# Ledger of designs, part 2: designed miniproteins, single chains, continued (5)

Each design is a single chain, and the fold is of that chain. pLDDT is the mean over its residues in the fold that is shown.

## One batch from the design tools (miniprotein)

Design m16036
Fold by ESMFold2-Fast:
Structure m16036 (fold): chain A 75 residues (1-75)
Amino acid sequence: MAEEHLKKALELLREAARAARAGAPRAEIEALAAEAEEHAQKAMEAAKTEEEKKAIHERVGEAQRELARAYEAAA
């Protein structure tokens, strides 16, 4: 189910961003990001329309940019 995998990917990316802001070990942040990537791939595989695939790419990309900003702010 694309929506469930997308939701999980976004939750994991938000957890990674929170961990980064809290100064968690890089290994923990990388592990959360890796799990998010797996769920994003599953969401893409489950997507049935081009519009759904675009929405997944956009939402995951936005969350990944937020994680990148969290890394920069924690430096």
Scores: mean pLDDT 82

Design m16037
Fold by ESMFold2-Fast:
Structure m16037 (fold): chain A 55 residues (1-55)
Amino acid sequence: MERRRRAREKFEEALRQLVASGEKEKIDSLTSIDELVAYLVEKGLLTPEEAAALR
């Protein structure tokens, strides 16, 4: 439970950072949570372990 909570908080923080940096259009183009999570891992904002905890 705690690991999922931390992963979720980091996910929300990472999305806010990307929106603030002007990547809102890119985020809006992603159609699924899996695509969003993969993009955040690619950007280094989430670890693969944190991404797995969100599934």
Scores: mean pLDDT 74

Design m16038
Fold by ESMFold2-Fast:
Structure m16038 (fold): chain A 114 residues (1-114)
Amino acid sequence: DLEKRIKELRKRIEELEKKLNEEISKLSTEQQIVVGNFLVEVRELVAEGRLLSLTLPVEEAKKLLRERTKELIERFKKKGKEAGIPEEVVELMVELAETSAELTILEIEKEKAE
């Protein structure tokens, strides 16, 4: 059930954001800026994915969104390590980016089915 999967992913994002907010409060100002910039890039990626679904075939939009998500995650892992961000926070950010991209893909698929 597509709607059930969408609901489960939305709940998981909420849980991840709550855990991430708790961990961010323990970071230095410099580390918080790095994490904040990554969160902005995740939101931009989601918005771009939705826009791509209006201009490209669904399969191409999904492919590009997945490729860009992977590139974003690799950039964050590198920058996060350089900034000394704790591994637990990096893992939460990676899962948030992956889950947000998967949710966007499922929402695109649902809209296409109508």
Scores: mean pLDDT 85

Design m16039
Fold by ESMFold2-Fast:
Structure m16039 (fold): chain A 90 residues (1-90)
Amino acid sequence: SPEIQRLAAKYLNARSHLPDQEIRDFLTALLADPSDERLLNELQALLAVLDAPEEVLTDPALQLQIAQTVLELLDLPPEERERRIAELLA
């Protein structure tokens, strides 16, 4: 959904001070074990700071969709990723 894609772009923009690999490692670990409450709660806390709606903050499935979308954005070539993030945040 456009809202999930926009939240994923906001997450990456907020995390731009971290190396790409650190972001990948965190989200890959979460997707490998979606029942890890510690990792899921860490993602939820970051999404709350980004003003994610309550529907997202109360639905782990939507939180995992955001994590997957962030990884998809990270897999884009750098120039295409920058353009895509700018489009989503417009």
Scores: mean pLDDT 85

Design m16040
Fold by ESMFold2-Fast:
Structure m16040 (fold): chain A 67 residues (1-67)
Amino acid sequence: SILDKKKEELFERLREASRRGDSRDEMLGILFDWINEAYNDPRLSDDEIDELQRFGAEELAKLLEER
């Protein structure tokens, strides 16, 4: 589904940033850019965007705890 693809895109972006040694602020920037892209995607409903926002916050928190 498009939701699964969007979730995978964020996961890959955040993992790549972590591998590069990007700062917390840089990784937050990645999350903000990704959610802004979702808000501008006409294929996504408001409910789907809300799910993606919750997913993104959780994934970033997990990744920062592992660091």
Scores: mean pLDDT 81

Design m16041
Fold by ESMFold2-Fast:
Structure m16041 (fold): chain A 109 residues (1-109)
Amino acid sequence: SNDRMRRAIDAADLLRREMSRMSPDKQEALAREFVRVLEEESKDNPLALAQAMLSMGLVNQGRYAEAAQATILAAMQLSPDPEATLRRIAELAASYGLDESARRLRALA
């Protein structure tokens, strides 16, 4: 729905802002873990796997917050189970102290 997609965009934007306050090493680690979750949850979906590869390209360019944002949007649009994927991503965000982002991502799941 348009409402759910808007909330996903808002959650991804908040995550990007919260990640900007982390050290670069933690930003990279979290972004890599987000991409791995999308890859694992989407192994049978070639479009979602292609998006995971594009997000990893952003990570390799040092664009960590953009990679994380793209991964959330891909989870919403392309994951075979977006609720399960978003719950795993929210759990990772919480483990890095991004509590408000985690709360919003759980609300999408």
Scores: mean pLDDT 85

Design m16042
Fold by ESMFold2-Fast:
Structure m16042 (fold): chain A 80 residues (1-80)
Amino acid sequence: MSEEELEREVLRALRDMVISVGKIAVSNTKDPEIQKLTQEYTDNLVASLDARIAGDEEKAKEYLEKAKEYQKKEEELKKK
């Protein structure tokens, strides 16, 4: 009922969506390197959301930055 409770519910819904989309993305790729990068991207996004739910904004930012690095590596592999 508080604004904080609503934010946590939204973050949990996003977490569930990230897990579902990540599973689909991993299952749709046949390249083991891309599959690993997609999994690491998903894991770091989930960790960022978990840190946000726990109130650790610094840790959430660190995990988000790591997720972006894995996404960039995946995009570089797809261009070659």
Scores: mean pLDDT 81

Design m16043
Fold by ESMFold2-Fast:
Structure m16043 (fold): chain A 82 residues (1-82)
Amino acid sequence: SAQTQIEIRALFLLLAAEGGVTLLERAIKNGSMSEEQKEAELRALRELLAHIRSLLPQLPPELQERFRERLAELERRLEELE
């Protein structure tokens, strides 16, 4: 169903965002990234988080809450990298 497709897509995007934040944190920690690259990746990840947020109204209420918690944690982690 269209509903199931949206749920799967939203979950896949959330997992990709979590992986991206983890990779960015590691790259910054080991000094393998320029300031320009860091700013570009932070922007790209924030745009991805905003896109995932736009999908939330289409998810069941129980998934909306779980997604909000995980997105809030990802935003907190990105703020620490600024």
Scores: mean pLDDT 88

Design m16044
Fold by ESMFold2-Fast:
Structure m16044 (fold): chain A 97 residues (1-97)
Amino acid sequence: MKTVVVIIHGVPPEKAEEAAKILEKELREKMGFENIKVTVADPESELAGTIIIEVEVPEEVDARELAREIGELAKKTLVEKLGIPAEDIRVVPGVEE
């Protein structure tokens, strides 16, 4: 197993906890991930409004491709379910780029 990490910036801090719960549910339901962890950065910190998604997957899975798919689904979910403007959301794969 290996961990794929996707970091999402630009979520309003007051919506971050709700966003994290919605993202965890959508990722579990639409992508079938059993080993998923969604963490919200401290709203009082410099990283306020950041959500970190961690998924454990088999070694043979393409981590970059999966991180991209997770990021696209997460951004779509935040736009459609929470009304966050797409231009405000920045998705960073937790691989070096």
Scores: mean pLDDT 78

Design m16045
Fold by ESMFold2-Fast:
Structure m16045 (fold): chain A 85 residues (1-85)
Amino acid sequence: SAMEELEKLNKEKLEELKPLVEKAKEAKVSQEQLAAAAEKLKAEREELKKRAEEAVKSGDVEKLKEVIEESAELLKEGLEIALKQ
């Protein structure tokens, strides 16, 4: 089903991020550093949120997959920004 495809994609993207999350933990990245990184990506997060809401309303599985992938990319960028501080 479409929901199973979305769940599988989400799990795969989260697994891809595990090494970077562990690296951030080892570097002792603080919640404050993560919040600062999130603020730098605020505009991109707000646009992604709008796209997610539209995709959910329309039931567009293809757009939902794009949102999941872009969400993972933003998390990766946020972690990389936090690690550079």
Scores: mean pLDDT 80

Design m16046
Fold by ESMFold2-Fast:
Parts: structure tokens; sequence; C-alpha cells
Structure m16046 (fold): chain A 74 residues (1-74)
């Protein structure tokens, strides 16, 4: 579970780096880890899939960070 959450967070960090947001990658990864700790691996995986779709649709790294911080704060 913890290993899987860390893997999902690293995948999100790599996606943000590839999209040109290396400065935001650590913060988004941290928020994904927090979602996984609070709500479990399935919720963290759903958040990763949402982030992938947002980036594919042209959302900014700042928009992704706001989304994931909201998910972690709930």
Amino acid sequence: AEEEIDRLAREVEQLLIEKGYPDLAPEVGRAVREVGRKYGVETARNVLEAIKKMLEKGYSGEEVLRFVRRAAAA
C-alpha cells in the first residue's frame, strides 16, 4: 500500500516534469501521498488519472496543484 502510493506520487512528479512544471512536481507528489495516506491507494490512483487527463487537456501545473491540494484537504 505505502509502496504503491509512493509509486503513484513519483509517476505524477514525472508527468509534471515532462509537461514543463519541475518546480511544482514535488508539491503535487506530496499532496498525492497525503491523499493516499488519508483515503487509500484507490483514491490516490483516481487522482493520478484525473491529473493525467487535466494535463492532456492543457490544464496548467498550477491548476493541477490546486486540484490535488483540494483533494488532500477534504
Scores: mean pLDDT 84

Design m16047
Fold by ESMFold2-Fast:
Structure m16047 (fold): chain A 62 residues (1-62)
Amino acid sequence: KELEERARELFKENLKIIEEGYDWAKQLLDDAAARASPEIAELIRKHAYENLDKAVKEAKER
């Protein structure tokens, strides 16, 4: 019982870390895009955000 509760707490903590990591990573990508050349900024917005969104969605589905 305690073991099951602990596993559930760890899962909740990991989900929170993933969401906090998402916000942090998005801030880093926004900062990088603002400082980058237009070509690199376009790549960040097109590919990095898309991959980040997919990763978070997959993590939440588990």
Scores: mean pLDDT 70

Design m16048
Fold by ESMFold2-Fast:
Structure m16048 (fold): chain A 65 residues (1-65)
Amino acid sequence: VTKQVALAVYAVGLAFEAGLSIEIKISGNTIEFYLEEKSPKAEEIQKKVEEHAKSLGLEVKFYYK
């Protein structure tokens, strides 16, 4: 298991608990997250994922429709 996969699993778990759909793309050391809309729950997920990514030395990007 890579750091990228661990972060992706963490993000999916947070989205599932919040009832949100999330798409994930992994490209080397960068992980991209796609959410349907920018909501308070989505912003909370983004903050938690960004903090965890920082601890792992990973770059993350969030995209909203």
Scores: mean pLDDT 81

Design m16049
Fold by ESMFold2-Fast:
Formats: structure tokens, sequence, C-alpha cells
Structure m16049 (fold): chain A 57 residues (1-57)
């Protein structure tokens, strides 16, 4: 379960290569109002699990 007061933000990072390949990474980041170190670790793993990586040539 997510911590009480958790909100969701969407983060997008785009990297373009010289060969015309574009890499787009989008993931959801969960921010809690009051977090312990354990909750931060859980949020980091959850964000990584929800990441979407798309490569276009």
Amino acid sequence: ALPAGTTVRQVTHVTEQEDGVTTTVTFDLYEGDNQTPAEREANARLAAANATVTREA
C-alpha cells in the first residue's frame, strides 16, 4: 500500500542520438507527505517498475 498523502507525478526524459534514434523514458513518481527511508525505497522501486522506455529510429 502507498503511504497516506501520496501523490503521483509523471516524469518524462527524452534523449536523441546522432543516428536518429530517440529514447523516451516515462515513469510515475509517488511523493508522500510523510516518508520514512523504507517508504522512499519502496517508491523508488515502484517508479522503476512503472517506467516505460521507447526507442525510435
Scores: mean pLDDT 56

Design m16050
Fold by ESMFold2-Fast:
Structure m16050 (fold): chain A 65 residues (1-65)
Amino acid sequence: DEEKKKKIQEEVLRLTAESLRKIGDAIQEGIDSGDKKLMDEKLEKVNKEMVEKIKEFEKKVEEEK
């Protein structure tokens, strides 16, 4: 029980850390390229991927109950 909760928390933190890194990468690439549209498109993609992964993770947690 407690070990499963820790694994769930670790996965949520991992997904959050991945999303933050991708946001940082998108901003850095935007700065390096000077292309705001590229930066905005990458930020939107990261946001979409994060929301999707959270929903998939929530579904898996519910199914494993």
Scores: mean pLDDT 76

Design m16051
Fold by ESMFold2-Fast:
Structure m16051 (fold): chain A 100 residues (1-100)
Amino acid sequence: MTAEEVAQKIIDVLSEATREVTRALLEGKPLEEVLAIIDRAYEKIKELVSQLPEDKREPVLEVIDKAYEEMKKAVENRDIDGVVETAQKAIEEISRIVDE
């Protein structure tokens, strides 16, 4: 699997989690249920990060760790725009890191 293929899988997981979180918040689901979506996505993304070349793992993991904390904070505030913005910034940074 190429670095670009692994990055695309990370982006796909993050995009799907963002859609699921947004839908859960709009449906008024409990915060515990919404946070569980983020936790599951974070663990899956960490497994995918381990498949990146060693020189890309730490930079991508730093982006993911920051996005995880910012997305949890947005969810706790029921800030859908904040969830989407956090995911978009993470996707852009991951794409840049992998292309370098």
Scores: mean pLDDT 87

Design m16052
Fold by ESMFold2-Fast:
Structure m16052 (fold): chain A 78 residues (1-78)
Amino acid sequence: AEEFARRVEERLIAAGIDPVLAALVAAALEYALRLNPEISEEELAEVVREAASLHPEATEEDIERAVRIVVEVFREHR
């Protein structure tokens, strides 16, 4: 979970996502994976959208990009 969250944060920042948004998403994902290690891609996407809602300056494009990146990392690192 910790390695996954770190990889997500690194990849989001590298893609130009705001560092605060990247950190919020990574923290939410680490928590969600600890509660449910068998979390689905659909549920994971909802976690990303919920975390992004805590950052008032997040655009719909940033949220969509974050969801795509998180799903890619999830498929690589489960």
Scores: mean pLDDT 81

Design m16053
Fold by ESMFold2-Fast:
Structure m16053 (fold): chain A 84 residues (1-84)
Amino acid sequence: AAEAEALAALIRGYAESRLPPLRLTLTFESAAGERVRRDIEVSADPAAQAAAIAELRRLLEEAAARGYRLVGVDVAPLEPLTLE
């Protein structure tokens, strides 16, 4: 619960800062030592921010329900490889 709220607060703070979009990679681990990764794109757009927070909460709930715990968070900038 505390981790979900901390991550949601980080996403909100980042979006309010109007910084470039980034990719958040969440790593989950089961009791058996199995690891899975999920990516969430975070941007300064309010609609995309709300969707990212909702997806984060959903992933954390689903992981907990299946006995997985969050063991890592990686942040990488979405470098503008394509300009328009």
Scores: mean pLDDT 71

Design m16054
Fold by ESMFold2-Fast:
Structure m16054 (fold): chain A 73 residues (1-73)
Amino acid sequence: GAARARTVALSAHRLAAGPTAPASGRQAGNAVLLTGMVGAVSEEAGRRAAEELEAKGGLWTGEQIADAVVRAG
């Protein structure tokens, strides 16, 4: 469900960039891919969200990454 996807994405972001640090698009993409790999969203939805975050570039907070995962799944 969306709540599980959000929680896993936030945890993945903490592993990639740290709990309060904004993530690069690549780090955000890696966090989303990990969320898909653990089954919190479909792997296809996770891959699409990861590609979108990396393509947009910039810096992403854990909450923004979690919201992107929930929207994609």
Scores: mean pLDDT 70

Design m16055
Fold by ESMFold2-Fast:
Formats: structure tokens, sequence, C-alpha cells
Structure m16055 (fold): chain A 66 residues (1-66)
């Protein structure tokens, strides 16, 4: 469930949780789930030292929404 993935990410990194929620909401609203999640993941991975965790969290959200 997308909500569970976002919650786990937020507990480890609040900024990652917020960006995942944004990507999920925008992806669903526009129907461009893959594009929105991939673009947001790339931007967030540049802003964090834990880029692997961020990329994995976005991958899981993308897979759950597709």
Amino acid sequence: MVEEIIKEAEEKNPAAGSSLQYAADRGKKTGKIEEVTEETAERMSELTEDSEFVRESFRKVKEELL
C-alpha cells in the first residue's frame, strides 16, 4: 500500500516522505505516474546523502501505483 511506503520513508527522512506523497498525488491526478515519480526521485536523490534509500522508496511507490 502506497501509504505504508510513504509512512516508512517519512519516519526515516521527513523530506523523502513529503516528496513521495507529492509524487503519488500528482502522478494519480495527471495519470503520468512513471514520469512524475522518476523526475521527483532524481531531484530528491540529489538533495540527500541517503540517495539509495530515496530511489528505492520512489521505485516501490511507482510499482504500487502502476
Scores: mean pLDDT 78

Design m16056
Fold by ESMFold2-Fast:
Structure m16056 (fold): chain A 88 residues (1-88)
Amino acid sequence: MEAEAREVEARLAADPADAEAYARAIRLRGEWDVERLRAAGVDEAAVEEVRRLYEEAARAAAAGDFEAAEELVRKAHELGVAALRAAA
């Protein structure tokens, strides 16, 4: 998963216009974060919201809206960090 995400990101670096590759990288990152949150004992409602934000970000990226995708990824990360802190 991480290796596949890095490969997709490397492919995007070679072809920045590949919106589908960027969307796939966002989905793989989201799956990794969701697994980590579950392993840490984070509440399923918070895990599902993080997943939703990553899926929305991936859809924005696939549509070529990279600014919206970046903002949604940031929100997903912030929510994940807050949830991890609450679970600790």
Scores: mean pLDDT 76

Design m16057
Fold by ESMFold2-Fast:
Structure m16057 (fold): chain A 96 residues (1-96)
Amino acid sequence: MRILSDEEVALVEKELKQYALAAGLSTDFDKITLGDFLHTAPGLALVNRLVRLTAPHGITREQVLNTKVKDILDALRDPNAPPFYQALAEALVAPL
C-alpha cells in the first residue's frame, strides 16, 4: 500500500468530517464507526464501496461497520498498521 503524505491524509480527514457532519455525527473519529455513516446516501455509498473492495481480503460487512474511523486514518500514514486496517485504508483512497 502507498503511504499517504500528511497533506493527503488531511484531505481525506476533511472529506470524512463532511460525511460525519451531513449525518449529524461528532467529528471525534475515535468515537464513531463506519456504520454511523449509513444514514446518508453518500455515507451508504462509501461503506458499500469499502465492503466490496475489502471482501477479497476476508473482511466482512460487520467488521467494516464496527471499525473506528480514527483507526483507518491512522493506517493511511502508518506502514506498520495491521493488515485489516491497511486493507480498509487502501479501499478508502482507491479511485472511484
Scores: mean pLDDT 78

Design m16058
Fold by ESMFold2-Fast:
Structure m16058 (fold): chain A 93 residues (1-93)
Amino acid sequence: KSIEELVKETVKSLRKLAEEYEKDGDVTLAEILKKAAEALERLMKEKKYDELKGVAKSTKDYLESILEKSKHKDLVKETIKKLEELIKKLEEK
């Protein structure tokens, strides 16, 4: 998969996860995830790969920190996996 395709898939997962947290009433966490998705899309469009890698890493670290207490563990794990694939691809550049 291309970096563009990996960003698209990661953004889709982040937005889906944000919708689930918003339904739970965790609007703050939903906003954080939406902003992360927007940042990944913007940085990809601007071809700012170093900043894109930084946002992907910080987003992954954040999701790992909330995983144990999350009601959406499977979706969080899936999103982390997509972020790991994106980070690996960016490090190969």
Scores: mean pLDDT 85

Design m16059
Fold by ESMFold2-Fast:
Structure m16059 (fold): chain A 71 residues (1-71)
Amino acid sequence: SELEKLKKEIEELLKKMEESKDLAEFQKIARETDEKTREAASLIEDEEEAKRFVNEVRRRIFEAHEKLQAS
């Protein structure tokens, strides 16, 4: 499904952000991740499931950003 494809792409982008050591590259990947996360959330019929998914992605972006700032 398109949702499963988007979730896989989001997972790959999140891993790439976790490996990033450049703020500009991080910001570019984060923007792409945000766009795909909005698309994926729009395809999830259950509102609670959509919120859990968005919150999990946002948590991982936040953690990756903090890690980058500590570097």
Scores: mean pLDDT 84

Design m16060
Fold by ESMFold2-Fast:
Structure m16060 (fold): chain A 58 residues (1-58)
Amino acid sequence: SAVERARAVLREAGAPDEKIDEAIAAFQSGKLGEAYRIFVEAAGPEAAMRALGALLDG
């Protein structure tokens, strides 16, 4: 799934699972800006962009 692809990208970038869960929950709640901010803080902007891209492709 798109969520599983996003999780893989963020884990490879070193993001902790708890932050990945929080960010994906924000995305699924329609809070795209909050989700992106959490992605950037946890994994950096490149991994955040890739993860968001994966979620938007699903």
Scores: mean pLDDT 82

Design m16061
Fold by ESMFold2-Fast:
Structure m16061 (fold): chain A 88 residues (1-88)
Amino acid sequence: GKITLVVRADLGTIARALGISPAEARRLLREGAEALRARGLEASVEVAPDGTVTLTVSGPSKSSSDITLEGEVDESGELVLTSLELTP
């Protein structure tokens, strides 16, 4: 199977949590996705015009089922998992 993590966040919230500018946060997210892809994971980051960030990361799982985890980053910068889906 495959494990997929989808994280949604606000770019301004990420920037504030890390103590960096929104432009630096955009760059860091792109570089992070590229680093994950270089390690053999499927990774993408999309930033909407309103500042909504969607990060998707997928990799192989030892489970026979496909696993999808969804989460969001709250105002304190903590990742909160919002859903878990198992596809047999």
Scores: mean pLDDT 81

Design m16062
Fold by ESMFold2-Fast:
Structure m16062 (fold): chain A 71 residues (1-71)
Amino acid sequence: MVEKAVKALGEALIAGDEEQARKALLALKGLGHTSLAETLAGYLSDPAAVREELKKPISREEAEELIKELP
């Protein structure tokens, strides 16, 4: 699960796909990797806005559903 989210984030950052990158970061947070998600948010065009979104609660179940939407 974590490996899929990290791979999808990397692909999104290379492609400039901010929506895929956002979903991957939310998935990482929901899987319990909050510090990693906050650090990697720095690579998006608006890190402050993404970090504010990351403050919102997300469950593991919601994260697993987001991962299904990732390539």
Scores: mean pLDDT 79

Design m16063
Fold by ESMFold2-Fast:
Structure m16063 (fold): chain A 85 residues (1-85)
Amino acid sequence: SAEVERLAAQVLAAFDTDGDGKLDEAEADSLLGYLGLPRGADTDIAAGLARRFGYTARRPFTRADLVAGDREALRDIAAALLGRP
């Protein structure tokens, strides 16, 4: 979906500080922290990403991982990032 691709691009643009199209562990941790996930539930970045997006790989989180995840989760993140313009 073009909408999902756009939302994924917006999320990456906000947290991908080096512009390589990937979120490393530090950038992914910042994203999870921004989402306010429960501290006691997510002691592993991979577990947090798996819970929110169904991502289980031990590699940098990519735009494809955002697109493959839950559409509602992606919309929630994009809405939180954009605020209310």
Scores: mean pLDDT 60

Design m16064
Fold by ESMFold2-Fast:
Structure m16064 (fold): chain A 91 residues (1-91)
Amino acid sequence: GMEARRKLAEEATKKGIEASGQTPSETVRSVDFTDGEPSYGIIGTRDGETVGVGTSGLYHKNGEKRYRKMGFDSDGKEVVDEELSKEELEK
């Protein structure tokens, strides 16, 4: 179901952070565009390929909190990177 895919995407996103030499619990404050929140993602299949889509934590500018959507392919290469609202993140 959708919730199971969401949890798998969250795990894949955390593994991606760990593959970068970071841990989600210890290095979250040192990630650019993150105010101590972990990244989350959604894994799906498109045209027979596995695609991971993640979201970054809080990024503040001019006193406003912002969110970032990131997508990764099966090789961990970033294919999507866009800013979105909190409401879009919670859909």
Scores: mean pLDDT 44

Design m16065
Fold by ESMFold2-Fast:
Structure m16065 (fold): chain A 98 residues (1-98)
Amino acid sequence: SITVSVADVSGKQGETVTLTVTITNSSGSGTYGILVLATDAEGRTTLLGSTTVTLDQGTSTVNITVTITLPPGTYTLTVLAVGDDGTQGTGTGTLTVT
């Protein structure tokens, strides 16, 4: 199994920010697709970014650079990690856009 944790982040519309994602992988080493999603108060979800990483067993920090394309507001930040073996993990945080 994997567990995903993402730090809260803030920035201005049009700004590029780096998300710090901590992933604990109790499965063996593997390749994981990472998706970064933002959901507004109305439940509308926007894809902010994605990457592919190789994760060893244990705890890894993944930095994902995203451009804030969203208008000012507070968003639920969701990070989904999916392994080639079908292993999945999800972490949530807050994105504040000014």
Scores: mean pLDDT 84

Design m16066
Fold by ESMFold2-Fast:
Structure m16066 (fold): chain A 104 residues (1-104)
Amino acid sequence: DLKKEVDNFVSDMVTNLNVQMSVVSGLIDTYRDKGGDTNVISDFQRQYDIFKDQVNDFKWHANALVGYYKDKKATEAHLQMIKNFMNSQVDKLKADIEAAIAKS
């Protein structure tokens, strides 16, 4: 069942991204506690909130892809592309916050 396989992929991806987002949240708190710049903290928090919304919306997008492609291989390839992009975005945000902490 393609729908069940997609639901499992989405569940695993969302679970992993939520773990990464908890790390990002902790890094923002660390930067704040070290007397980080309030405008920089606000920008990191805004990026966090936008990304969190994108993670929540991913389930809807994945369901739309199942309806659009109706092909398992094409659906899985597109989902993997989104997963790689989202992991890249969270890794960049983590690196940017860690760099800000190192300067504080």
Scores: mean pLDDT 84

Design m16067
Fold by ESMFold2-Fast:
Structure m16067 (fold): chain A 67 residues (1-67)
Amino acid sequence: STVETKVIETEATTKEEFRELIEKETGKKVRVQELGENGYVGVSEDGTLIAFLDLEKKTLTIFESIP
């Protein structure tokens, strides 16, 4: 499987903002996990990685899996 990424610059800094942003961009609901002090990751119910928010770079990365 190939993974494509979409990178968006954003001022989002909280779990709530990150969750809302993912729902707007993908239509998917995610569980948000802290990735230390560097950001947040969004995963689906089955544990698939959906997105990463990098707080230092101020970027949202969305992962799309191609079969």
Scores: mean pLDDT 76

Design m16068
Fold by ESMFold2-Fast:
Structure m16068 (fold): chain A 83 residues (1-83)
Amino acid sequence: SMDAEYKKAMEIINNSEFLSKKERARLIASLMMMSDDQARKIIIELAAAIQANDKEKVAALIEEAERLGDESVERLQEELLER
């Protein structure tokens, strides 16, 4: 199930040396700002890339997470200003 895959992926990410403490904190902050479905997909893909030692894919997924997080914050701010 996605829940089991998500839990395993989080364990892989938390035990990984691929991310510095600052990068991990930024990633978590970005994931908190997006939808649960988007966050789960990124986390699962990131864990797979880490296990594959695909540094380029890991970097690309982190950048994608930050971009999606920033967009979600901007959209939420716009919606709150309209209401």
Scores: mean pLDDT 76

Design m16069
Fold by ESMFold2-Fast:
Structure m16069 (fold): chain A 100 residues (1-100)
Amino acid sequence: MLKISEKSSVEEVAETLMLGAALEVQQGVPVEEILAKVKESIELFLKQGLISEEEAKFLLEKLEEMARRIAELEAQGASLAEKMAVVRETLEEVLEALRK
């Protein structure tokens, strides 16, 4: 897209959560710990009124799917690049869904 329009609160929340997850994956934090932290952040954002219950459920579902895929890759001894690709793909899917 050539122009960046004003972002919705949920889009900004999604980008913030995914950036945090990406940094922690890069630092070698266990995926279960990352998922626990993002669940806590989603609950906080929901309580602050930045996202709806429907949006919170959608983000949680996508983050749980991402965590499962990363855990499977870790069990297989996959590279950091492969894990980071899962984070990037999940962010792209989330942003595409939220921009509709």
Scores: mean pLDDT 78

Design m16070
Fold by ESMFold2-Fast:
Structure m16070 (fold): chain A 91 residues (1-91)
Amino acid sequence: GEEKLAKAKALLEKAVEALTRGLFASDLPAEEAIGRVLRLLGLLLDIKSLEEAKEAAKEIIETAKSLPPNAKEEAEEAIKLAEEAIKIAEE
């Protein structure tokens, strides 16, 4: 159980790193970019179970889909990492 949770969390941390790069590379206002990053970091801190990791991954995917076109590469990277975390949590 612990090993799967640790792997899922590591993938979600990488997904948030990708989204952070996309948000700060984007044309979004700095205040909005910072707010979104803080929310994503809060999601990571609250993960205590595989079920919570799945819910965090879904929120990360929704956030990635809402990014501007100039952050498409980072958004796609984040979605892939979050989907892998869901797969691990469901095994």
Scores: mean pLDDT 82

